# Designed miniproteins, single chains: the designs that were tried, part 89

Each design is a single chain, and the fold is of that chain. pLDDT is the mean over its residues in the fold that is shown.

## One batch from the design tools (miniprotein)

Design m3092
Fold by ESMFold2-Fast:
Structure m3092 (fold): chain A 61 residues (1-61)
Amino acid sequence: AELARLRAEHARSRAVDLKNVQRIADAIGSEKFKKEMTSRLEAYHDAQLAADVAALEARRA
């Protein structure tokens, strides 16, 4: 239950940030840059989720 809830919260946060990146990339006018920024932001959110999950599991050990 906790893991599912944590993932849902991170998914929502990621969606909001991706929308902001889309706006910024659109203003820059570069499709290449847009794709690269999106990939990096997704990697960042994946790392944050993994860290939160690891912290939760460490507290249970």
Scores: mean pLDDT 79

Design m3093
Fold by ESMFold2-Fast:
Structure m3093 (fold): chain A 86 residues (1-86)
Amino acid sequence: MEELLKKNIEAVERDIEYAKEVDPDLAEKMQRELDKAKEAYKKKDYKSALRHLMTAHAYGLGVAVKKVVDEIKAEKLARGIAVPED
């Protein structure tokens, strides 16, 4: 459990760096949950650490959705500007 939680903490830290470029507000929410998970982990409260990591991952899914939506919007804008009429 301890090693698995440590790996998940490291994974969320990497996801937060990516999230900061996509949605800083969601990145902040992920960071708050990660900080709570780290504190629980230090106290060896692995159940609470896992709950906070699961919440951080849920915000991470929101970042992934926003990234896809932003890419679709950018593609539509580029098509409106760059595509000549046939």
Scores: mean pLDDT 76

Design m3094
Fold by ESMFold2-Fast:
Structure m3094 (fold): chain A 100 residues (1-100)
Amino acid sequence: MEETLREIGRLYAEYVRKLREKYGLKEFDPETEAEIRAALESDEGAIEVGKRLVEDYGLSPEQLLLILKAYLEALDKGITDPEERRALGQKIAEEVRKLR
């Protein structure tokens, strides 16, 4: 559990950082910036960010981890085609269903 929460927090921070870099976004609000920093600087910070995301989204840690990995992969691949986005969405939904 704790290891999964740590990975969630770190993947979230990486995803948000890459979104900023790729799309030329300005800094996020101070609360989001603080969470990104906490998740990158310490294991405890990453775990706390992971816990908040699990609570906010109402998903299991395993489901959220899978979704974040899929979002990061889509961002890295630059998926913009509507059919590829639909296929990715379906794959995520199927994997989420398998997590119980």
Scores: mean pLDDT 71

Design m3095
Fold by ESMFold2-Fast:
Structure m3095 (fold): chain A 100 residues (1-100)
Amino acid sequence: MIEELVEQLRKAADEVSEAIRRAADEGKLPVTKEGADALSRMLRRDVELAEEAIKNKDVETLEELIRFYEEMARSAPHPEVQEALRKLVEVLRKALEYVK
């Protein structure tokens, strides 16, 4: 159901935000607290965009989000952040399959 996909998206995005914040706090990522907070805000906006795309069967928006986060996952230097991003991409791909 659509509600399950939305909950999975929110959970996956929260896991990405937590992984980034944890890695930054441990000095494992060269990002400032402001940078981590900006990334968290971006993730929240993108989750809202994905929710609307699912409701409107907007395949193009979901494909754009998948490409964006796949690239971010490939370039992520920290394994925990990379894993969280891959999980987010997996949920976005499930959403894309649902709206096809």
Scores: mean pLDDT 82

Design m3096
Fold by ESMFold2-Fast:
Structure m3096 (fold): chain A 65 residues (1-65)
Amino acid sequence: AEEIVADAKELADKALEYYKQGKKNESARYITAAGLLGAAADVEGHPEAAQEVRNIVREAIKKAE
């Protein structure tokens, strides 16, 4: 569960890097991948990890604004 959260954070951080470089399509792909890790955590019965991943994705989107 903690590993899924760490992986989601790495993907979200890369999404922000690509967004700052003007690579909006790459950024969108990475943020989508991070969101899918949240869905996977829910399916595997880790709702707390899933919520933490959703928070990571939400904060990354806010920073892109």
Scores: mean pLDDT 80

Design m3097
Fold by ESMFold2-Fast:
Structure m3097 (fold): chain A 98 residues (1-98)
Amino acid sequence: SSIKEAVKLAEEAIRKLEEALEAYQKGDIEKAKELAEEAVRHLEEAASKAENTRAQLLFAKAAQKAKEGIKDPKNAEKLLQEAIRYAKEGLKLLKEEL
């Protein structure tokens, strides 16, 4: 089902956001940006496949926060933490439908 695909994409996105956050904390800005950009792609695809309007909105917000973090390295840690929070909330809603 598209919801099961959205779950897998969201789980992968959360993993990549957590890796991006760790990379920023270690000063690996280029690696962090690459991981965050991959997470954005997965979140946007998860939003398209979620079928749940609230989960779609949460994944879209997560992608927006991750994009903001990529553009603003000084605030990237906070923005990526917000992205992870929104992505996890969206994932929880989808798992409740499985």
Scores: mean pLDDT 89

Design m3098
Fold by ESMFold2-Fast:
Structure m3098 (fold): chain A 92 residues (1-92)
Amino acid sequence: MTLLERIEPDKEFVEKAYKKLLEQLEKARTLLEVQILEGVFRLVSAVYNDFSYEKEFAKAVLAKLDELEPTLPEKWRPQLAALKASLEKILE
């Protein structure tokens, strides 16, 4: 139980990860890149049990998906729609 009291800097790591992933998201050009970045952020948030940036990152991912949607092949539309629906639930 004493070990859990030593974990003090986790919020700074999640904030730094959020900022780095936002920079990568801005540069992302494919749905796969966006899915990887979203998955990495979910993993980081879960590992550190810090969801402070979850809504802000979900909003940024949704904006990036809207930007990419006109350039995506029709075969990827179901995956795009599923990801958008998942992100919109986070914002509720």
Scores: mean pLDDT 77

Design m3099
Fold by ESMFold2-Fast:
Structure m3099 (fold): chain A 106 residues (1-106)
Amino acid sequence: EAPAVAVSDLTVTPETVKVGEAATVSATVTAAPGVTGDILVTAILLDANGEPVASASATAPAAASVRVTVDVVPTKAGDYTARVIAISPAARTSAASAGVPLTVTA
């Protein structure tokens, strides 16, 4: 079964950053045939309580597979989980990635 939009292969590089340094979040966004228009891709950092503490967004064209990169800059030391959410307004759907850990040092 092919979802209209899906997010997979989430990576965070480097896995450990200092406060104020960028971590690059990368994910593969896939769109089913017939999905058109821009897909809004948002990377979020969740703290230990599951609260979003940082986010950054990019757009991707609807295509069979697009690798999207977004830089996020954490402002506090701690252990975080990065997730990516893709939203297609044209298809009226969204998809979320699995979480990936990111460690932030002072």
Scores: mean pLDDT 81

Design m3100
Fold by ESMFold2-Fast:
Structure m3100 (fold): chain A 73 residues (1-73)
Amino acid sequence: MKVEVKVEGASEELKEKLKEAAKKVEGLDYNDAVKELSREALRLALEAGETITSMEFEKKGDTLIVKIKVAPA
């Protein structure tokens, strides 16, 4: 499964880290990818001093599309 991440409001550093996290879950099934990416995204945002305000998941064929909205903490 391919994963595509769309990030709004985050720093460039956090955007890059979120894209890297998404690549790491591409080998998982949908449910495991959602769980792992959600956990990792929250951890990365906290480490960056930013807050995830919204996270949406959409499956289109073999692609998981993740939309993440971030604000300063």
Scores: mean pLDDT 81

Design m3101
Fold by ESMFold2-Fast:
Structure m3101 (fold): chain A 98 residues (1-98)
Amino acid sequence: MSIDLTIALLRAFADGLEIIRKDLQEKGEITPEELKYLNELAERARQAADDLEKTKDSPPEVQEEVLKRANEVLREASKVFFDYIIDKTLEKNKELVK
């Protein structure tokens, strides 16, 4: 149950980060360094999901270590995603206040 949820969330955030990256790139609102970071983070999230999926039949100690690493990537990816959503909400609120 926990491993399958973590895999699903890692893949969902990877997809979300790619959508954000594409939107910012099309608008010219992203630096080359930020573009590289978002691409690398999305790839790390996908890799963590794949690594977890491969460890489903592994001993519990191996599953725990891989899950720990995957949770670190999940925390980073979720933070970047929510920081973007918050920043966009704050920008919209500033436009409404003028």
Scores: mean pLDDT 79

Design m3102
Fold by ESMFold2-Fast:
Structure m3102 (fold): chain A 79 residues (1-79)
Amino acid sequence: SEAEERERGIRLLDERMERLRAEVGAEEVERRFEAALEEAERRVRERIERHKPPEEVVREMREYLPLLARQSLLAEYEA
């Protein structure tokens, strides 16, 4: 199911984030996560303004912001 896939994805992201924190330090990861979250929030806001999606889609997009930030952060370090 979609929920099971999401749960699995979140768990894998959490495991990768834990490894990153152990490798580079919690403070550095937190600082970069905040920057990634701000960027993700700006991108989602721009997309909402451009496409004007239904309210339910907007809510879902905002709910995914922390996941998008983690994905972006991990992609940067794992490049």
Scores: mean pLDDT 80

Design m3103
Fold by ESMFold2-Fast:
Structure m3103 (fold): chain A 68 residues (1-68)
Amino acid sequence: SELDRLLAVYEEALAEYERLTGKPVVLSGDTSLLLSDPRATAAMVRVFLHELRRLDPELAARLEARFA
């Protein structure tokens, strides 16, 4: 499904972001509810991809291609 695709990209982007920064990402609020909404999940993926572009632009480009 579209949500499964977005969640896969989100998990990969989150793992790479945490690897590059050396710390876990913590978001305020109920992230479980956010991840059940495709629009909210897509917004979170875009935030991580934006930050990944600063840390590793080639990795970000590969993940962005899978997101698009």
Scores: mean pLDDT 67

Design m3104
Fold by ESMFold2-Fast:
Structure m3104 (fold): chain A 75 residues (1-75)
Amino acid sequence: MLTERQRVEADLALATMEHSIMKKYGASLEELERLKERYREIAARARALGDEGTAREAEEIAREVEEEIERMKKE
C-alpha cells in the first residue's frame, strides 16, 4: 500500500489530470473553485507531513486556478 506521503502525491497527480480534462473540455466557475480548494487541501496535507516541496507545488497550482477563475469572471 502507498505511504501517506505517496497518497498525497497521488492525489496531486489525479487533481492535475482532472485540471487537464477541464482545460480541454471546459469547466464551470463552480468546478474551478472546487479544484482550487482541492489543491489547497493537498498542500495542507503535504505540509502536515513535512513535504514542503509538494505543498509549494500544490499552492502554486492553486494560484494558477485562481487566476483562471478571475479571467472567467472578467468575461
Scores: mean pLDDT 84

Design m3105
Fold by ESMFold2-Fast:
Structure m3105 (fold): chain A 68 residues (1-68)
Amino acid sequence: EEEIEKLRQELVDARGKAASYEYKVKEFEKNKEAIDADPELKNMYDEFKRQAEEWRKKAEELEKKIKS
């Protein structure tokens, strides 16, 4: 039970971070011309996308542990 609550808290954190990075990725995608023109913006976009994928994967793994 305590372990499940710990996993739920970690899931909330992972979902929050994933959503935050996913939001940043979507905002960048609204201005693709700026990303294509600026290598620094492209680097930031790629970093946010990587972070979004990593945190989303962690959230999915935590969901599976909680639901099993």
Scores: mean pLDDT 81

Design m3106
Fold by ESMFold2-Fast:
Structure m3106 (fold): chain A 73 residues (1-73)
Amino acid sequence: MEEVLELLREIAEAARAGDVAALEEGLRRLAEYGASQPDQEALAAELEADPEVVRAAEEALRAGRELMARLAA
């Protein structure tokens, strides 16, 4: 749980800084963590139940969308 929260915060920071390489590395680590878990459905339920994780994920998605919009313009 804490590891996912830290990864989401790192992803959001990279996106806000416009650091595409750091953003890609953060996303890769997050995907690797998810793939390493024996029960992905249980993990998803635990992440969804944690309001701090949900908030961090929302912030990471927002920052990522803003970065992509700037790069596309």
Scores: mean pLDDT 76

Design m3107
Fold by ESMFold2-Fast:
Structure m3107 (fold): chain A 81 residues (1-81)
Amino acid sequence: EREAAILEVAANLHLVAAVLAREGYGTPQEEQDARDGAIGAAKEALKVGGVETLENVYKRAEQLGLDDVAEELRKLIEEAK
């Protein structure tokens, strides 16, 4: 679905932004805003595209070492089952 795909891309872009901020290319506030944006986009993607979309974002967060984001997404996956 087009809408779910767009939201998944948005979530992934926020995850990349969070990594860049963490590595010193942004402020702590920008890192937090990017983390929150990734979770928000993932929640919207879940509503439109279902659990598989959320699982894709979760795997990306784990691969990027965003453990806090991955933990919040894991809880959302468990709630959606």
Scores: mean pLDDT 82

Design m3108
Fold by ESMFold2-Fast:
Structure m3108 (fold): chain A 55 residues (1-55)
Amino acid sequence: MEEARKKLRELGLSEADIDVVLAAVKEGFPLEKLIEAIKKHGGNAVAAVAELKKE
């Protein structure tokens, strides 16, 4: 968890956005796919999680 937090913080995410991403990881979404989606959406964690949930 700590390493995941550091990676997400390095991407420029706020602590609230990091918590949204980590909640998705707990639901079974792989962290690597979440990071790719975050990059695709220009750092928008909420949009990235929503895209993965639709797929």
Scores: mean pLDDT 78

Design m3109
Fold by ESMFold2-Fast:
Structure m3109 (fold): chain A 93 residues (1-93)
Amino acid sequence: MEEEKLFQEALDKVVKKLKITDPADIKQLADMIKKNYDLLKKQGLDDKKAAEQAGAIAYTAYSLIKMEEKLRKELGAKTDEELAKKLKELRKA
């Protein structure tokens, strides 16, 4: 009950800050928060601090994923190999 509330509060904060409306993206964030929470708890953090830090980690990871998606769209790269090739060409300029 208490952990579920902490997960929901962390998830709601990230969803609101990133203005996410896609249920699939919300589920991905929830999964990231839970995984990071378990790792932080193993490191000796209390429930509240673990949930807050797990939320911050999920926010950062999701922001990076969305930046990569935007970069792929702007460069017209449909695969990881095509993205790597286009980035290599940009670095040679």
Scores: mean pLDDT 76

Design m3110
Fold by ESMFold2-Fast:
Structure m3110 (fold): chain A 104 residues (1-104)
Amino acid sequence: TDEIIEKVKELYEALLNGDVEKAKEIFQELYDEWKSGKSTDPALSRALAVSIALIYKYGNEELKNFLLETLNVTEEEIKALVDYLETVEKLDLDNLDDIIDYIR
């Protein structure tokens, strides 16, 4: 869980700094671990969902395209996830502490 939280913090900082390469690297690491099915940590699924929403909200066009291609999803599906996290889970994607509490 602590490693997963640290990766999400690094992703958040990379997005705020416009570090596209670092954001792609961190997202790919989280996605590959989730896709492997070897992790039983429920924090990984929450971290991946938050990472998708953060990239969509704060990422540039290159990062958004990388996200859509990696997940093989539509922009409408990503928007639905962001809406779910903000309205149902009541997650403030602008607040790093709220993001960390959600993943825990």
Scores: mean pLDDT 83

Design m3111
Fold by ESMFold2-Fast:
Structure m3111 (fold): chain A 64 residues (1-64)
Amino acid sequence: MKKRIEVGTDPEEAIEALKKYAKEGSKVVLESGGQRVEFDLKPEHAEEVARAAAASGARLYIEL
């Protein structure tokens, strides 16, 4: 299994990475202000997740 992958804050790059790893059944982690949210990555949610992270200034990670 791969390690955690940090996704850049650029929305287009984030969307591309999320769509790629969603096909592999990966999990997404959002970290903001010391809080952590984890959920299953679905291809149809990639754009929403990327925009939400950018808007909130959250760090976005993909766990494989």
Scores: mean pLDDT 73

Design m3112
Fold by ESMFold2-Fast:
Structure m3112 (fold): chain A 93 residues (1-93)
Amino acid sequence: SKEELIERALKVADEVIEEFKKRNFLPSTIALAERLKKLIEELAPHFTPEQLRAIVDELEQILKLIKKGTDLDEIMAALFIRSLVLELERLKA
């Protein structure tokens, strides 16, 4: 359901934020991930199920990369999250 996709997206976003905190990333990088979660909370109810599934798939891929990495580059992680933030803000039109 749409509600399940929203819950899944928010859960994955929370897991990304927690992984960043565990890795002692900069406050600015953590804030970027928190901005992503806020955008998902704000915009997700207005998305189609197809758009939500795409967002969930992207978030799960990012989380998979983070969890599998032995030496996660903070700069690379920030770039991935920033790309998704820009995509969501574009959909805000």
Scores: mean pLDDT 79

Design m3113
Fold by ESMFold2-Fast:
Structure m3113 (fold): chain A 83 residues (1-83)
Amino acid sequence: SMAEKQKKIEELVKELERLVTNLSSYEDARRITELVEELIEIVGEEEALELLPERVAVSLETARKLREIGEEIDKELEKRRAL
């Protein structure tokens, strides 16, 4: 239902804003990532970035880049094992 979808979006955005304001641990950062993933699942990545606080949007882009770097490291480790 549209009403439930809108309520969920509003709840996710409010919780993200609260967590960003009180960010103090890696657990908080992981929870932010999970809530962002939920928001993307509902509205898509482009619309989610428009709804997120600027700090979270920048952090999501940074997290995505760090994930890419991690994947490249994993590829290099596999390459070394193949030698």
Scores: mean pLDDT 73

Design m3114
Fold by ESMFold2-Fast:
Structure m3114 (fold): chain A 66 residues (1-66)
Amino acid sequence: SMEMEQKIKLEEEIAEGVKMIMDSVLNYVLSKTEDENKKEELKKQYKKLIEEVDKNTERKIKEIKE
């Protein structure tokens, strides 16, 4: 339905906005970090946070479709 499609689009748009903010924060923190090992750990942690955002979004979309 058009209503369901609009709800799915909204959840996808929210997730995209959250990930954009997270990317901006990561870039800022990396710009202040001199330790290469710390940079790699930060990137790894942020990747896990992005994966959690995607997983949560997929769950919400599944609930909308049910």
Scores: mean pLDDT 86

Design m3115
Fold by ESMFold2-Fast:
Parts: sequence; C-alpha cells; structure tokens
Structure m3115 (fold): chain A 80 residues (1-80)
Amino acid sequence: LTPEEKELIDRIEEILSKYLTPEQVKEAVELVRKAFEEGKSYEEIAQLLYRFLLSNPELTEEEAIRIAGDVAEAINELSK
C-alpha cells in the first residue's frame, strides 16, 4: 500500500467508526485494503464498500447511502 492509500484507509475507518461496530469496521477496512492490493480504482473501491454497506442487515438503505456519500467525499478530497 502507498502512503496515500493508507491515509485513505485511515479516513474511511474514521468515517465508518461513527456508524458501524468495531468488527464491521475491521471487515470493511480489510475489504478496501485487499481492493487496493488488487489494483482496483477508487471508483471500484467506493462501489465495493457501498455494496458491503447495503448487505449489512443492521443498516437501513438511507444509512448505507449516507455512509457511502461520506466515503465518496473522502476519496474525492484525498484523490486531488
């Protein structure tokens, strides 16, 4: 992982920690880390995380959309 990818992962972890349990945050962070290691684009990573959030039965669709929006904003800020 590059320093920039690590910074983005840390920011995603911070955002997710406001809404998810520590175990769910760890699963999401691992998903993002593996996607970066596989060479996936920022767009693909955002889509993977959105699908992960939608698959969580403890989250409403509205919560998943809000969290995904916060993550997309972080990706946009750090990719500038």
Scores: mean pLDDT 79

Design m3116
Fold by ESMFold2-Fast:
Structure m3116 (fold): chain A 104 residues (1-104)
Amino acid sequence: SEEVERLRQVFADHSLRLLVAINLGVSLNLSPKELAEIAKAEFDRMLEALRPLLTDEQYAKIREAFEEFIKELEKSEPSKALDLYQRLQIRLQEIVDEAIKELE
């Protein structure tokens, strides 16, 4: 369906943007607080893009997963940022896959 294709594309595009932002921040040796700020800005853009494509429950799950990620990112060494992102990506993909199944 068009809704499924749009959800997949929006999620993929914003996930890549978030990954690039985190990877660049790590490469520039940014502090945990600076990494969290950049990640939050990119994620806020993702949430706004996904809002019309998700139920309130699905949106809340994505927001919760990200809030946990930011808390861990702020407490962690910068070298752990990509590992934390990978864990976040798995959780976000599960939520999006569930949303896609509900649109079938």
Scores: mean pLDDT 85

Design m3117
Fold by ESMFold2-Fast:
Structure m3117 (fold): chain A 64 residues (1-64)
Amino acid sequence: MEEEIEYGVMRLALASMIAAAESEGNEEEVKALREALDEVDAAYRAGDLERARRIAKEAVEAFK
């Protein structure tokens, strides 16, 4: 339950950043954020929540 909420928050944050980057025409940032989102999704599905957190944090810090 808590893990599901945290995953949802991570996905919303990355999706919001992707939308902002798309609006600015920053194709490299969009690509990097989409790759980060895919890795977060893969890590969460594998049950590796620590890896999902690390990927999300690194992406947010790189592109905030």
Scores: mean pLDDT 81

Design m3118
Fold by ESMFold2-Fast:
Structure m3118 (fold): chain A 96 residues (1-96)
Amino acid sequence: SLLEELKKSEEVEAKVREALEKALGGGGLESEVIDVEHIEGNRYRVTYRVYRLDAALRVTRVATLELEVEETYTEENQKLYLVTGILGISEAEVVA
């Protein structure tokens, strides 16, 4: 599935990590793909939910990261996903 392929893509994972560290700072971040929307042709909008966890593994903040991803192939017919854009990052504090 596209979700499983995205989770295994080192290029997508590296770009997601870079974007999250730049916007939110490192440490205690977990991310999951929550939506994939086909835009056109081989391009997709991928939405990540990001959780900031404390030392007790409790969610302290929630963020949404939105990427544009293009499905492409190498000369050897190996499937690749390229991050073509970062569409948005929004962060919300978990209110007690």
Scores: mean pLDDT 71

Design m3119
Fold by ESMFold2-Fast:
Structure m3119 (fold): chain A 75 residues (1-75)
Amino acid sequence: SPVEELYNKILEVLKGKLTPEQKALLERIYQVAKSPTAFLAILGSEELAKLLGFDVETYRKLRKLIYESDFKFKL
């Protein structure tokens, strides 16, 4: 699926850089989102992440890793 392709691409780009907690959070976002647009909306909105019950500190660190990755990913 398109969201699975997006999820797998992020995992490959961040290979070896994710903590177990950050990897688990990214997987939870994938499970909740079920579309690329929803996935990107969650990554782009701390408020939406809070509403979904995600840990804000882990979320902020994950988002920073994605933005600072060697791959320029548009969120």
Scores: mean pLDDT 79

Design m3120
Fold by ESMFold2-Fast:
Structure m3120 (fold): chain A 90 residues (1-90)
Amino acid sequence: GKTLSVEELSKTDKIVVYRVVVEADSPQELLQTANKTAKELAEKEGMDGYLVELLSREGRVGTFLVVLYKKSTSNEEVFKALEEARRKLE
């Protein structure tokens, strides 16, 4: 698969949220490409972990929410960032 776009939705010192658009030939490859992109973004930003959420899929194109976080970040802070990002996309 290939990454079509990466858009930063929010950034703090502990959490960064992106909208990532991916194109691939199968649903499995869409998810694999999104996870690879999330890992590369986490390494670039010096983040310890990441979460990937599928927002929508149309044919070969999938739109994902990607959250990067520091190991010291609480689950509550990560979920709040996800909720705020989803609200911006509505």
Scores: mean pLDDT 86

Design m3121
Fold by ESMFold2-Fast:
Structure m3121 (fold): chain A 93 residues (1-93)
Amino acid sequence: DAFEVLKKRLEEKGIKIDVSIVKASEEEKKELLEIAKTVFEVSDELLEELEKMLEEGVLKIEAEGFGLLHVAALNIAIVLEGLSREEAVEILK
């Protein structure tokens, strides 16, 4: 549901949605986990699940104004919804 709302809002603003699964560098993975811990204050259990998901790939939206904070929030939402990254891509298309 949150992904459908995001898709609709991006489309309403004329933002082209390009959703991809990319391999994160070790530095990018560390930064995303630090954002999850310090900004979103996720539990240690959720951090471990997020780390496992990021090892397989990071879901990114290539859109103007999307940065690491948005990428962290998006990937945390995938874990919380119990979605695979492939399922999240299908919802956002």
Scores: mean pLDDT 69

Design m3122
Fold by ESMFold2-Fast:
Formats: structure tokens, sequence, C-alpha cells
Structure m3122 (fold): chain A 80 residues (1-80)
């Protein structure tokens, strides 16, 4: 779900951008670790399910990050 940024200050929006960016980075790192486990044990169905859930979470975080970045660009006139 996209973050509702209406009514937030520029500083609060920047904080949200940093928080979502950090979560995205952490989730990608977790995905890489699970991908290594799947390669080591290809028959691990639970690890495969976790990988699919992480991929969906990454997509949502990327969409939210783009949403926050675009809102900040529109509010400040600065391109990132």
Amino acid sequence: MLTDLSGLSKEEIIKKLMEVGAELTGTIATKVAIEREVKKNPDDEEAKKELEELEKRIEELQKNLDHIRKYLEEKTGIKF
C-alpha cells in the first residue's frame, strides 16, 4: 500500500523516504540470502514460498519509494 503523504512536512516526507529505502535494502538483502539457500536446497518448498513473498514485498516497497520520491520532487521542485 502507498504511504499517504498529505499533510506531512517536507522533513517528514524525507524521513518516510529514508525509512522505505532502508526497508527495501534490507528486504533485498534477505531475498539474496534466501536465494542462496534455495540454490543449496532446491527442494525446500518453504524457502521458495518465502522467496515469492519477499519478491512481492520488494515490488510494494519499490512502488511506495517511487511514490514518495515523486511526491517530494513535486513538493520541492528538486529531481532525485
Scores: mean pLDDT 81

Design m3123
Fold by ESMFold2-Fast:
Structure m3123 (fold): chain A 87 residues (1-87)
Amino acid sequence: GISERVDDLVEKAKEKCNISSIETTEEKKQLCACLYTLYENKNYLLTHCDEETTLQAWGGFCPNNASPECRIECKAYIELLKQVCEN
């Protein structure tokens, strides 16, 4: 389900950003900033989605005609962004 995909993306993001946890507001802000830097450097976390879908996810949008795996990953990525980037 989407919960398992969110957990997987959180772990991948923590690994790529060298962050051990996201329990505090400061840790969440650091992960959010890192995720944006990864996006700018074309280092995407979504393995089943194309580059265009990752760009759309930053806008809070996932295409309905994407593969089922990509749609789940895209929605999970939006949930990750909400967890760490919403103030």
Scores: mean pLDDT 79

Design m3124
Fold by ESMFold2-Fast:
Structure m3124 (fold): chain A 70 residues (1-70)
Amino acid sequence: AKKEAQKKILQATAKFIEAVGYDIEGKHKLSLQYLIQGYTLLSEAYKLLGDDAQAAYYQQKAADLQQQLA
């Protein structure tokens, strides 16, 4: 569980770095898509760690960004 959570946190970090890169290039929709992926991975990581409050927080962040793309 902890090792899997750490892997998801690293994957989320990579997605956030890609999101920043796309945003700097003016590719805002791609940036939002990568942010959604990153927050989803953080939500899964915190759920594996038993931190339901943080998991729900990041799941909500991903959902809010998905509404901006729809």
Scores: mean pLDDT 85

Design m3125
Fold by ESMFold2-Fast:
Structure m3125 (fold): chain A 73 residues (1-73)
Amino acid sequence: GDREKAIEYAEKAMEAGAKGDAKEAGEYGVLAGHYSGNKYGEPSETAQAVAMLAGAKGDATGAGAAGAIGGNE
């Protein structure tokens, strides 16, 4: 039941990143990745897409992008 949470937090991360709120974008991205990474190789498509977007924009640096991908080191 965590996939919907991952999507919700991923969307919040994207919105925060778009506003320039890197701290909030990173925190929501980590939450999205945490919920997504708990699926058996089935991450939330939105969470993973947002992680890629956040990384490319550089607003949700490090933690957000890594977290949404599934808790990258």
Scores: mean pLDDT 57

Design m3126
Fold by ESMFold2-Fast:
Structure m3126 (fold): chain A 70 residues (1-70)
Amino acid sequence: AKKELDKAYVEARAGILGHEIYKETGDGKFALEATKSGIEAGRKALDQGASLEEAVKEAEKAIEELIKKY
């Protein structure tokens, strides 16, 4: 139960950041790619035993790296 709630939280946080990217860029394709990258990184961290806080940071880091390359 907790691990599934933590995954849902990571997905929600990545989705919020993706919408902010869309508001700033107008680029829905890029916003979706950034969202997916964040979800993948956060979920991977949780599967490797990271805390929710660490998983959120990994998701944010993955999104930030894509923004830097945009």
Scores: mean pLDDT 87

